# Ledger of designs, part 22: designed miniproteins, single chains, continued (4)

Each design is a single chain, and the fold is of that chain. pLDDT is the mean over its residues in the fold that is shown.

## One batch from the design tools (miniprotein)

Design m12782
Fold by ESMFold2-Fast:
Structure m12782 (fold): chain A 74 residues (1-74)
Amino acid sequence: EVRELPPEEQAALDRFSQRVIRRVKPVVDAVPALTPENGLAISRHAVQAAREAAEELEKETGVRIDVFPAPAPP
């Protein structure tokens, strides 16, 4: 179901999306073809980029964005 976001939350999400894209785009552009190995590496990088962008956004705007938790270290 599509729900309208308040303008402040929408602006925060736009900034979050731009930061994630900025971090992920070079990794995507660096791969000549999408393979299972490249896809997994891109996914891992995207999760890390999303976490970093969410932390920066929360620090700057106070808006919390929950990112899917990474698996616990061994």
Scores: mean pLDDT 68

Design m12783
Fold by ESMFold2-Fast:
Structure m12783 (fold): chain A 99 residues (1-99)
Amino acid sequence: SPEQRLAEAQRLLDGARASLEEAETHIKNAKDALDKGNVEEAKKHARRALTHVMAAYILAAGARFLAPDDPQLQAEVDEIVERARKLSKEVDELIKKIN
């Protein structure tokens, strides 16, 4: 039903938000490791951050597919995608500093 698809889309968005929080934690840990000169630890956290950013994109795309006609949910998808884009850029800058 449309109600079931909307509920599933909302669960996917909750998962996307959790993945973005994990990405933010790993970005913070990567920066801390880099400040301490621990390049290998910084690389591990940067890779984990990228994995979580990619997970958020996949989950957001799933939510968009399940409830394309719900304007409020689509606005939440757009917000998550923009947040993921900003975190992806931050990971790219970290990788450049590490290399």
Scores: mean pLDDT 90

Design m12784
Fold by ESMFold2-Fast:
Structure m12784 (fold): chain A 57 residues (1-57)
Amino acid sequence: MSAEEKEKELEEKLKEALRLAEQGKYDEARQIVNEAMEKFKVPGEELDRRGVRLATE
């Protein structure tokens, strides 16, 4: 199992989701986050630790 490749892909998706949330596209950001959580089985605590929020104000 290539943990580095999975980590890189996860970070890229979370970075994209964060960028969309910063633009006010919260539903698109949430979709990407949910897809990443489903694919990598990432708990919400892990997303919070990475500075990713489902909504930014």
Scores: mean pLDDT 67

Design m12785
Fold by ESMFold2-Fast:
Structure m12785 (fold): chain A 66 residues (1-66)
Amino acid sequence: HMSEEELWREIEEAFADMVYAIALRESGGDREKAAELLRQAADYYESKGFTVLAERLRKRAEELEA
């Protein structure tokens, strides 16, 4: 029932969740450090052409700073 486009979107969302969890773990609860790590990851993935993943990571960083 899922289209290929929907499947790829779900995979990108799952990957963003994984990166977010790693950033929180490595930051030791420091929300500013976690946000910085997420922005660094977003810049890296955008440079590789993963624009949707980069956008999701930046949104997560913004939410951590709110």
Scores: mean pLDDT 80

Design m12786
Fold by ESMFold2-Fast:
Structure m12786 (fold): chain A 56 residues (1-56)
Amino acid sequence: MLSLEERKAFAAISDAINAGNVEEAHRIIDELVEKGEISPESAERLRKVLDDYAAA
């Protein structure tokens, strides 16, 4: 189950992807880690999802 912080991050990332901005999605993840809003493990999971999306 995703944490509240992970769900918020995923929503923002989803919005960036819908706008066609995969680079923006990565930037959002980096900012959330820097602010301490999500853990490094959560960030790695989100980056993995983006990598899988880009590879599809």
Scores: mean pLDDT 73

Design m12788
Fold by ESMFold2-Fast:
Structure m12788 (fold): chain A 66 residues (1-66)
Amino acid sequence: MKFRVTFLGGEEEREAFIEELRADPRYEVRQLDERTFEVTHHGSVEEGIGFVLRLIGDPRFEVEIL
């Protein structure tokens, strides 16, 4: 499953989030620009949906399923 994530919050929030994702081997992160990243999830569909739902509840992020 693949997502496009746009950061609406501050740089500190962005850096912390990207570090957390990169620490998890289930996620592959590719930077498109300063605020936009493509995230590929190699786990189950259920885990991928859980990730999206978590981010949708956070006003600092915009998430699109690709």
Scores: mean pLDDT 77

Design m12789
Fold by ESMFold2-Fast:
Structure m12789 (fold): chain A 72 residues (1-72)
Amino acid sequence: RAAVERYLEQAKRAIEDGDLKAAEEYVRQAMAAALEEGWPVRDVVATTQAILKKLADGDLKGALALLEEALA
């Protein structure tokens, strides 16, 4: 859990810094950590793909909102 939260927090800071490539990398690392911890694969993949799509679309507000929801 702590590793997943750490990577999501790093992704949030990368988005705030405007570094979309770093944010994408941290979101992918959070996905890998969640899967290693035995989180439900479908839910993890769906959530991380939604965040990655927002980043790809340049929707930084949407990406931040999804990250805040995942951290809550």
Scores: mean pLDDT 78

Design m12790
Fold by ESMFold2-Fast:
Structure m12790 (fold): chain A 69 residues (1-69)
Amino acid sequence: GAAEAIALLEEAKAAIEAGDYEAAQRHLVRLYLLGHLTPEEASEIGRLLRAGDREGAIARLDARAAQLR
């Protein structure tokens, strides 16, 4: 449900802020597999992380969490 999606989005954000990109990637894959992120959203966040755009990746996670509230 939305609560589980928001919790996973916050966990992904915390992992990015900690520099734990492996944990962030696992959380993003789980969000995608559970249907909480579209393939396009998951792909774009992954692209931003690979480019080192931490702030851009976090902004996209925050925007998705806001949409689910």
Scores: mean pLDDT 83

Design m12791
Fold by ESMFold2-Fast:
Structure m12791 (fold): chain A 69 residues (1-69)
Amino acid sequence: SEAEVLDEIARLMQEAERAMKEGNYDKAIELFKKAIELAEKGLSDPELREALVETFREMIKKAEEKKKK
């Protein structure tokens, strides 16, 4: 169900945020990419899907920028 997909996305987001705080940017990027894949495949509402995907892409960009410093 979409509720189960949203719960998994929330879990991945929490794990990715922890990885960011720990400076493990590679792990954070992998977790955000998994969240994007789940949103794209598992969510039928295009507005919710687009909002979550955009948010996670911005977080990946932030992690990549921090990794290069």
Scores: mean pLDDT 86

Design m12792
Fold by ESMFold2-Fast:
Structure m12792 (fold): chain A 82 residues (1-82)
Amino acid sequence: DAQRRRDQSIIVSAALIKILKEEGWEPENEEEEKLFEEVLERAEKLSEEVKKEALKKLKELIENSTDEEFKELLEKAIEIIK
């Protein structure tokens, strides 16, 4: 279960990195770039089941949030993961 939660976090983190890059964000240094590349690679290796669980958690978080900007960010993450 702890590993499954970490795997879900990797999926979400990968989506957030893609959103940031779409907005023109660059890693601060080469070490940071490598860390983000590792997150993206790990996310690609995770199962479809983990992806579906991550999507479910993000949808639940949107329903329980009152922050419209945060909701928009989560909705963008869902589109990237799906």
Scores: mean pLDDT 78

Design m12793
Fold by ESMFold2-Fast:
Structure m12793 (fold): chain A 64 residues (1-64)
Amino acid sequence: MEEAKREIIEGVAESMRRMAEAIKKLVEKRLEERGASEEERQEAEEEYKRLEELIKKAEEELKK
């Protein structure tokens, strides 16, 4: 039972990471197209890092 739960949680976390990566690519493309400032690009990178941390924390919390 524990094993099946772990696999489901890991699968969901993996899917979330893939979606986050796709979103990051779309955001980077839009920022490039509009000639965004270095500060705006840095903010987008920070938001992505926060999303990655949230996914990791959610995975760890659910595995408890």
Scores: mean pLDDT 78

Design m12794
Fold by ESMFold2-Fast:
Structure m12794 (fold): chain A 61 residues (1-61)
Amino acid sequence: LTPLEQRVLDEINRFLEERGAEARVSIAELAEALGVSPATVRRAVRRLLEKGLISERHIRR
């Protein structure tokens, strides 16, 4: 993983731990938390989904 992909993965896991396994995190929430653009987060999320590291059901677009 790139450093950014790892940061996005860690933040998604943090949200799921805090809100429960069925919680959904938005691209906007991730972008705000990480201080990056929504487009940058969408790219990282797409890569994480391709690698099977996260589930689509946990992401609110």
Scores: mean pLDDT 79

Design m12795
Fold by ESMFold2-Fast:
Structure m12795 (fold): chain A 70 residues (1-70)
Amino acid sequence: ATAELTPVELKVYLELARAGKDGLTAGELAKRLNLSQATVSKALRRLEQKGLVESERVGRRTRYRVAVKK
């Protein structure tokens, strides 16, 4: 439910949803949302723990996307 996400987690999730299947890196999210990479990475970790986002390693970077199992 909506009460399960912090405002930062919700912003990160919505930006990933806009990016669609291609996803975004933590650095791209930080730039788009004007947040630090540390803040974004913490939110991404929480979203992964909740099963709402998935990570994929692309070279030396990690790309994140919404975990749509539907």
Scores: mean pLDDT 78

Design m12797
Fold by ESMFold2-Fast:
Formats: structure tokens, sequence, C-alpha cells
Structure m12797 (fold): chain A 60 residues (1-60)
């Protein structure tokens, strides 16, 4: 989970909302799936920063 959360943070820094959404989904598979889903929704809306924040919460 932690590596996926780190990847999401990097994607957010680069403005890559799709990569951040993928990382949030991966974090949710091993951690909290509700936060993973919210991260995917944020990434689809183009909010890479919110997607990365949800990926971190999913990995906790």
Amino acid sequence: GEKAAEAAKRAAEEGDAVAAAVAAWDSGQLGNPEYGRKGVEAGRAGDAEAAAEYAVKAAE
C-alpha cells in the first residue's frame, strides 16, 4: 500500500490525475477500499491532489 501512496503523491506533483487515480485504487485493494474508490473518483474529475490524498488514507 505505501508504495502506491508514494506513486500517487508523485503523480499529483506532476498533475497526472489518471496515474493518481490508479495509485488510489491499488492502495484501496490492500487497505480501505472506500478511500480507494473516492481517490479514483477524484482522479477522474481531474483532481490529482485529492486523488493522492485519498490514496494515502486508503493505505493507512
Scores: mean pLDDT 77

Design m12798
Fold by ESMFold2-Fast:
Structure m12798 (fold): chain A 66 residues (1-66)
Amino acid sequence: MSDEEKKKLFEKLKEEAIKAGASEEMAERLAKTAVQAVELGLTSEEQALEAVRRTAKVIAEEEKKK
């Protein structure tokens, strides 16, 4: 995975996390972790996008209930 591909994937994942309700800081953390998981072959790009959206939404809902 090239640096350009990692940057493009990171930006896409960060944007999806923000759309799901995550703060910019949380979105950056989720996107960075997901990019590393894809780079290590632990997950596909599509699975990473779904996981980031789902995780961001769950965290946002949990924080709202606290």
Scores: mean pLDDT 79

Design m12799
Fold by ESMFold2-Fast:
Structure m12799 (fold): chain A 77 residues (1-77)
Amino acid sequence: MDEIELEIRKSMMLMQASVLRLEAERYEERGDLETARLFRETAERIVELAEKAETLEEAEKALEESLKLAREAEEAA
């Protein structure tokens, strides 16, 4: 069960990173290069958090941090 829950948390983070990368492309197309860079860097950090998590406890902490990072990026936009 924990193995499946770990996979779910990681998948959620990777999905979040994909959404941020897609939004970064839209900002770049509109000429907002600073916001595009912020969203891309945030997505990369979220991917690193997901890849480093080896236990369910680590993945839960990583997911919480990823949500905080995404919120901070959105607030800065």
Scores: mean pLDDT 84

Design m12800
Fold by ESMFold2-Fast:
Order: structure tokens, then sequence, then C-alpha cells
Structure m12800 (fold): chain A 84 residues (1-84)
């Protein structure tokens, strides 16, 4: 999952632009998890899942209901409960 993705990127050449792009998404996910005190999600979900779930939470808080997959809604619910 996210933590495993980070470990794989650490093995890549730092000049690899694709790996750098993926590292940016991983950094964004980690910073969100650290900000909200839910770093355990890094062991359970991918960086894309984490970022997507936080997007769903933000849209739901501001505008009511977001258009989201069932998986994104499930992860967002777990994040909301963990942050409570």
Amino acid sequence: MLREELAELEKKDPSDSEARGRALVLLMALQLLEKYGVTEFADRYSATDVVGAFMVLELEERYGRAIASEREREIARELREAMA
C-alpha cells in the first residue's frame, strides 16, 4: 500500500521524472495523514486511495455529497471515524 509504494520509489533513480511525479502524490498523501493524525492508513491504503478519500471528505463537508466510488466512500468513512 502507500508505505510499500514509498519503499519502491526509494529504489528508483532520482532523475526518473515518472517516479518523481508519483513521489509527489505519495508526499501529498503522507502530509494529509500526518496533518490529521491517521498515519496508520499508510499501511492499509494506496496513496491514490488516501488522496481520493480526503477529497471526498472535503467536498462532503463543503457541499453536502460528493460524486465518489463506493471504495472512496468507505475509506472516507473510516478516516472520519479515526479523526473523531
Scores: mean pLDDT 74

Design m12801
Fold by ESMFold2-Fast:
Order: C-alpha cells, then sequence, then structure tokens
Structure m12801 (fold): chain A 70 residues (1-70)
C-alpha cells in the first residue's frame, strides 16, 4: 500500500530538492521519506516512482495524489 503523506510533508521534501525544480530522484525521495520517519522498502519506492516522469517524481503531485487516495 502506498503511504499517505500530510500536506506539510511537501515542505520537508522540498529540502531534498537541491535543484528547486519541484522534482525528486529516487534517491532523494528515499531520503525525504526517511526524514519523515518512513522507512520505505525498494518495492514501496518503486510504487511511488510510477508517478515519476523521466526518472524524477513531482513531489507536490505525489503528496496530492496520496492525500486523495487516502
Amino acid sequence: MVPTLPLSAGSVIAKFDTDRDGLLSREELRKALASLGINPTDEQIDEMMKYAVDGKLDYEKLVLELSLKA
């Protein structure tokens, strides 16, 4: 199951967006989730990365999609 993220998580996740492009790589996503107290498996990261474009995930869109799915 894909975890539900609070909307405020976007602010925490943005700290790992070093390029300020609104996108996270797989590695940056893993670190961002770990900072939120979530220890994702590779399979859970793969599930989240299905929302990625060109190997980068729009984290604002991810937070919104997970909030709607919850």
Scores: mean pLDDT 66

Design m12802
Fold by ESMFold2-Fast:
Structure m12802 (fold): chain A 60 residues (1-60)
Amino acid sequence: SILDEIKKILEEYIKKTETDPENIKIANELVDEALEKLKTLSEEEQEEILQELKKSFEDL
């Protein structure tokens, strides 16, 4: 699903930035918040965000 893909991208982003236990906890809360925001958006808007995130991730 689209939400699972977003979660995967965010998890990889978090893994890249820092792996401290406290940061992982905060990051999981941020992921949940991001997912809730994305659920409020239209499918078209969600797809645009995913494409942008995937492109940014691949460039890294």
Scores: mean pLDDT 67

Design m12803
Fold by ESMFold2-Fast:
Structure m12803 (fold): chain A 66 residues (1-66)
Amino acid sequence: EAERLYREGLRALVRGDYETAARLLEEALKIDPSYAEAWGALAAAYRQLGREEEAERYRKKMEELS
């Protein structure tokens, strides 16, 4: 389930639908908060949305899990 939501989030990122990507990736992380790749993708989505503080916070979570 988390992997499916992560994949859907990546597709949204590729389409430039950053709000949908963030939502799907947050849902994946609610299921599996140890999913490092999902934290990285979420950081990318927030960076594209211009939300730099959140992007940096999520990038650090990815690094902690990697």
Scores: mean pLDDT 85

Design m12804
Fold by ESMFold2-Fast:
Structure m12804 (fold): chain A 62 residues (1-62)
Amino acid sequence: LVGKRARAVHTVPKMGPNDLALSKGDVVKVLEALPDGLLKVQSLETGETGLVPASYLELIED
């Protein structure tokens, strides 16, 4: 997963200070895979980084 792009399949709300808010269809780059199904990602729309549950993302093949 690290180094791959993924798309938000649902709107992701910012629920904590380390979380990244995403709109449905936003594309992110996976920077790090964490325990408990969390990914550290960078938004390609805004350049911001944060945590997103992997279940909200769909892997994009490049």
Scores: mean pLDDT 78

Design m12805
Fold by ESMFold2-Fast:
Structure m12805 (fold): chain A 88 residues (1-88)
Amino acid sequence: MTPEELEKALIENAEKMAEETGGDEEKQKKLLEELNEQAEKLKEIVEKLKATYDEDTQRELLRRINELMVFENLTPEEAYEKALEELK
């Protein structure tokens, strides 16, 4: 996966999770705004990975971040930290 493809997949997954979390419409709208802010943070993480790690390491970390966000419902920052610990 390219970093751009992974970023898009993570955003789409976050949007689907927001739709599945039923409840008050106002709470849902606030959650979507928070998810948009998390998308910006994810972009910063991708840029840091490109500056800090080799291409192979970047791809492995991004793939793991995607898995953690999809299956564990972690934020991009939490997924990034956990992926780094596992890569060790």
Scores: mean pLDDT 71

Design m12806
Fold by ESMFold2-Fast:
Parts: sequence; structure tokens; C-alpha cells
Structure m12806 (fold): chain A 60 residues (1-60)
Amino acid sequence: EAYELANKGGRAFRAGDYETAVRYYTEAAKLAAKDPALRGLAELARRSAEIAREKLEQKK
């Protein structure tokens, strides 16, 4: 679930679809934040979402 969403975010990011990447990374971070064992994934997903948002700004 959280890992699957993060993987979808990564695929969207590599394809240059930063809008979709932000959506998937944000959702992955929310799901991972609910499980203390996934704290690292939650942090990584949040950071990846920020990077994708920065890429969106560059596209405009």
C-alpha cells in the first residue's frame, strides 16, 4: 500500500509527470505515517513530494 504508492510516485517522477508524483508521494507519506515501523518511508515520501513540487514550479 504505502510502498506501492511510493513506487507509483517514483514511476510518475521518472516519466516527468510531477503532478501525479506529488499525489502518490503525498498519499504514501500519509499511509506510512500511520505505522511507526514505516517512519523512514513516510519521511522519504514527504521529501520526494517536495522535490516533485519544485519540479512542477520549473515547468511553469
Scores: mean pLDDT 79

Design m12807
Fold by ESMFold2-Fast:
Structure m12807 (fold): chain A 111 residues (1-111)
Amino acid sequence: DPEALRAAREQEERARRLAEEYREKLLERAKEHPGEGATFEDYKLMVASILAAEGDLELAEAVLTSDREKVRELAKKRPWLSSFFEDFEKRLKTLPPLIEQRKQKLEELLK
């Protein structure tokens, strides 16, 4: 379906631009405030960008709006994400490596 492929590509391009903008903002933040970690909002934006690029726009929106119940239901096939809201402070110790791995996959797909 050419129309569906075009729509998917447009969403992937938007996700790529969003991920690039987020990365630039995160790098500027790190320069201005060395020793401060990324905010929870920054992590939600990064995760949502990856999910959008993978075609999961509904799940991406649920992450951005902190809809924990919807995330748990939709993310049952993504165990790493379902635990994101169960213990987010503790998961921040493991989430950055998972985000980096997913980001590398996103960058490879959008080349």
Scores: mean pLDDT 61

Design m12808
Fold by ESMFold2-Fast:
Structure m12808 (fold): chain A 99 residues (1-99)
Amino acid sequence: MEKVKEVLEKGAKRVEELARENADLPIAKEAAEKAAELLREAAESSDPRKRILLLVGAALVAIGAAVDARLAGDEESEKAALEVAKIVLETMKEVDKIL
């Protein structure tokens, strides 16, 4: 249980760093902040199903932001949102290895 929490907190910190690096890109910043919030909530949950739902939710938020950026012609925000999605997916893979 402790290792899962550590992996989720590490993922959240990486996404929070992306939010700070992309503070001038509203779509990417908002997606990163929401994804980090969901990862933090997953870290605090003892319910495996709630953790999976929150992890999937974080990935969907990031992918949705990438779609929104693409439709707006904002290539920088699209790339940043895809980086958030990549971190969330890597975090999910690390959680799967521990369980």
Scores: mean pLDDT 84

Design m12809
Fold by ESMFold2-Fast:
Structure m12809 (fold): chain A 64 residues (1-64)
Amino acid sequence: SLEEEEKLVEEGEKLREEGEKKYKQGDYKSAAELYNKSAKLYEQAHHLSSARKSQKKGDEAKKE
């Protein structure tokens, strides 16, 4: 349902924001985990563009 998709997007956004905070702190391992979780939630919500962006950020954090 749309309500379920909205909840997934909201949680995905929250995890992406936490990932960004960890990345800025130099905690790249935690950032990668948070970005990857965010990407999965966006994917479940069919927000494929947001999912791809979060996955890319997670991959970037892993390379640090």
Scores: mean pLDDT 86

Design m12810
Fold by ESMFold2-Fast:
Structure m12810 (fold): chain A 62 residues (1-62)
Amino acid sequence: SNLEKAKKALEEGKYEEAVQYAGDAIREDPRNEEAIDLLAKALEKLGYSGEFVRRVLREIAA
């Protein structure tokens, strides 16, 4: 699954791949809190600000 791929990518330090797979998992299930959490963590690892991450998550949750 995309969720499993996102977890593996994050664990392996492949943050850009983790963002892609977490995004795909959210597209499949927008209420998947685990996928949303993985996306937030991957974006923070890539150096995006907490404010930017919160904005992205609010847009997805709407």
Scores: mean pLDDT 81

Design m12811
Fold by ESMFold2-Fast:
Structure m12811 (fold): chain A 75 residues (1-75)
Amino acid sequence: MESDLEAEQLLALGNMYYWLGEKYAEKGENKEAIESYEKAIELYKEAKKLAKDPKIIKEAEEGIERAKKKIEEIK
């Protein structure tokens, strides 16, 4: 379904921002890391809203939890 394909694209984009957050954190650029993780959370939330596939919803939920944990560890 079209909405699930779009949700998968948003999930992939969220994963890219999560990865970018990890790279900034590795360099000690904590502000940039937090901004990247926050962007990932936004994209995962959008993916979850569009998704009807339980697998996509679950992956988005896990992404949100993981990114939130990373922000808490940095702050």
Scores: mean pLDDT 86

Design m12812
Fold by ESMFold2-Fast:
Structure m12812 (fold): chain A 57 residues (1-57)
Amino acid sequence: MAFPAETEEVKKSDTERLKRLILRARRESEDPQAFVQELVNNSETLLNKFLEEASKV
């Protein structure tokens, strides 16, 4: 697909919500800096895992 711009606005809304959840998880994390680094390195896998974890609370 040559034109993915349509998805950007949808992802923006999801990103804002996810950002709030990440900030909460970061504050509750035993190592906030390591949490952020892992999220960046494994964003695809960790985002899915994080969303699953957030759904438990």
Scores: mean pLDDT 60

Design m12813
Fold by ESMFold2-Fast:
Structure m12813 (fold): chain A 55 residues (1-55)
Amino acid sequence: SAELEALLAEMEAALKALHDELVKEKNYSEAEKKLLEEAFRKGLELTREAYRQKA
């Protein structure tokens, strides 16, 4: 539904903002930042799919 998609987008934006803030506060290497970004992206994808599967 359009309402579900809007809520998922809002959740994704909030989680991305938090992730970016945490990464910025820590002295991670560029390689570590890339791995964290990939893991975070996969986590968001799995979360989004889980909500859609039960809708």
Scores: mean pLDDT 78

Design m12814
Fold by ESMFold2-Fast:
Structure m12814 (fold): chain A 74 residues (1-74)
Amino acid sequence: MKELTLDEAAELTKSMKDGDELVDEESGAKIVVRNGNVYLEKDGVLTDITGFSDEQVKQALLLYGVKKMTYIPA
């Protein structure tokens, strides 16, 4: 599986499809796509980030302590 920088992860959210995931096991944060919407998930809480810019996604990930993510295709 490919390890991504935060910039690469933020960019990838624009092309992710339902079932695709980005995960960071260290922080427990992940990005998931459900019904065409993009969510940031941590501790079972989903935050809708579908309209976020790459910078906004990156800032949200940094706030959750994420340094890198792993891409898991459906």
Scores: mean pLDDT 82

Design m12815
Fold by ESMFold2-Fast:
Formats: structure tokens, C-alpha cells, sequence
Structure m12815 (fold): chain A 67 residues (1-67)
């Protein structure tokens, strides 16, 4: 779980940096920032981590379709 979350955050940040679309860059960065915040919360539930991972995966997939 933790490694998957960290990998998804890195992928979102990398897609944001490679995108020429400032709206897409901001959206992807915002999702990455939210996920990092969840990872920094002590005793965050597995359901919250899974929801964050699902949200990140959806954002990555949508970004790839636009690129």
C-alpha cells in the first residue's frame, strides 16, 4: 500500500511537469498534494488510503488520455 501510494504520487507529479496544459498541471499537482497529506496523517485508515489510491489512479488514467 505505502509503496503504491508513493509510486502514484510520483507518477502524478511527473505527468504534471511534462504537461503543457496549466489547468491539467494544477489538477494533477493538487491530487498529488492531497495524497501526500493523507500519507503524513498518523493512523490513517486503510479505507482512506485505498480511496486516495483509487482517486490517483483515476486522475493518472484521465491525464494519459489527454496526453
Amino acid sequence: MKEELEKAIKELEELAKKSDNPVLQRTLQRVADAARKILSIPNVSEKAKQAALDLMRAAIEKAKEKL
Scores: mean pLDDT 77

Design m12816
Fold by ESMFold2-Fast:
Structure m12816 (fold): chain A 62 residues (1-62)
Amino acid sequence: MDFYTGYLYYQNKEYEKALEYFDRTLEKFPDFSNAYRLKGLAYLELKEYEKAKEDFEKAKEL
């Protein structure tokens, strides 16, 4: 499952790879709020604060 693979990359601090797998998850399941939350967390670690905020807002809307 792409979400689980993304989560493993996130735990290993491989944030860019984590984002790729979360994006794949969202292509198949666009309403999957946990994928947006973890994207937000990964963007925070990458200091992409505006992108993180957008993904957290999307997670709240779902």
Scores: mean pLDDT 84

Design m12817
Fold by ESMFold2-Fast:
Structure m12817 (fold): chain A 66 residues (1-66)
Amino acid sequence: SEIEKIKEEIKKLEEEIKELEEKLRKLLEEEEDKYSEEILELEIEIGVKRLELGVLKLILKKLEEK
C-alpha cells in the first residue's frame, strides 16, 4: 500500500529529526561559537528533513481523504 509506505517514511524521518535535534542541543550546550559550521550544517539538515516530513504528511492526508 502507498499509504503504508508513506507512513513508514514519516516515522523514519521523525526518528531522524529527533536524533539530529538531540545532537544539535548537545552541540549548542558545548560550543562557545553558536555559528560554527557543524551547528549550521545540522540546522540546515533538520530544516530540510522537516520540510520533507511536511510534504509527506500532506500527501498522506490527501491519500487518506479518498
Scores: mean pLDDT 81

Design m12818
Fold by ESMFold2-Fast:
Structure m12818 (fold): chain A 59 residues (1-59)
Amino acid sequence: GKEEARKILEEGGASEEEIERVLNAPDVESAGLEIAGLVARGVISAEQGEKAAKALAEA
């Protein structure tokens, strides 16, 4: 769920603004694009991005 995704993103080093963009995305696809942007910029690892996306999809 969203709490699990928040924890993963925080542990990865994402800022509160970046986390809120992911969690406030209108759907899982949009949230996935925000997560992909964090991975592409080196803010979080690809493994952390996959875990966060899975947590949101399992909500």
Scores: mean pLDDT 80

Design m12819
Fold by ESMFold2-Fast:
Structure m12819 (fold): chain A 68 residues (1-68)
Amino acid sequence: KIEEGKKAFEQGKYEEAIKLFEESIEENRDDPEKLAESLFNLGKALAKLGQDEEAREYFQRAAELLEK
C-alpha cells in the first residue's frame, strides 16, 4: 500500500497517492515506523497540491512518532 502510493506519487497522481497513503495510515496504526513513513508521504503529496499547511501538520506528526 505504501509502495502503491509512492508509485502514484511518481506518476503525478497526487490525489490517488493521498488516498493510498491514508489507507496505509489506517493499516499501520500499530507500526510507528510505517505510520511515520505514510504520514510523511501523505504530507509530500499534499504539498504538491499546494496544501502547505496540511502538509506541515503531517510532517510534524511523522517527526513526533520518530522523536526517539
Scores: mean pLDDT 80

Design m12820
Fold by ESMFold2-Fast:
Structure m12820 (fold): chain A 99 residues (1-99)
Amino acid sequence: MAQERAEQVLRDLDFAEETGDVIGMLVAVKRGADLAERGELTPEQIQRLLEGAKRVVEALKDAVKRLEADPNAPQSTIDKWKEDLKEAEEARKRLEEAL
């Protein structure tokens, strides 16, 4: 069961990356961090999720920067993306610490 969960999270990450689904990538790397903390991932799987987490952080930083530059962007939308960015940075840190 542990390996099945690990493989599913990695497949979810791959699919989200290929489709440009940044929120899907965020969900996958957060789930991956939880599995890593439970000892359910190999070092190679943690490294793959770390690569994904770094891409999510960069994509969310770019999204926040673009939204802050848009005078028509609602503050609630900016705040939501900033919270997503914080979650992505925390997931990246958790994956680094698990390696």
Scores: mean pLDDT 86

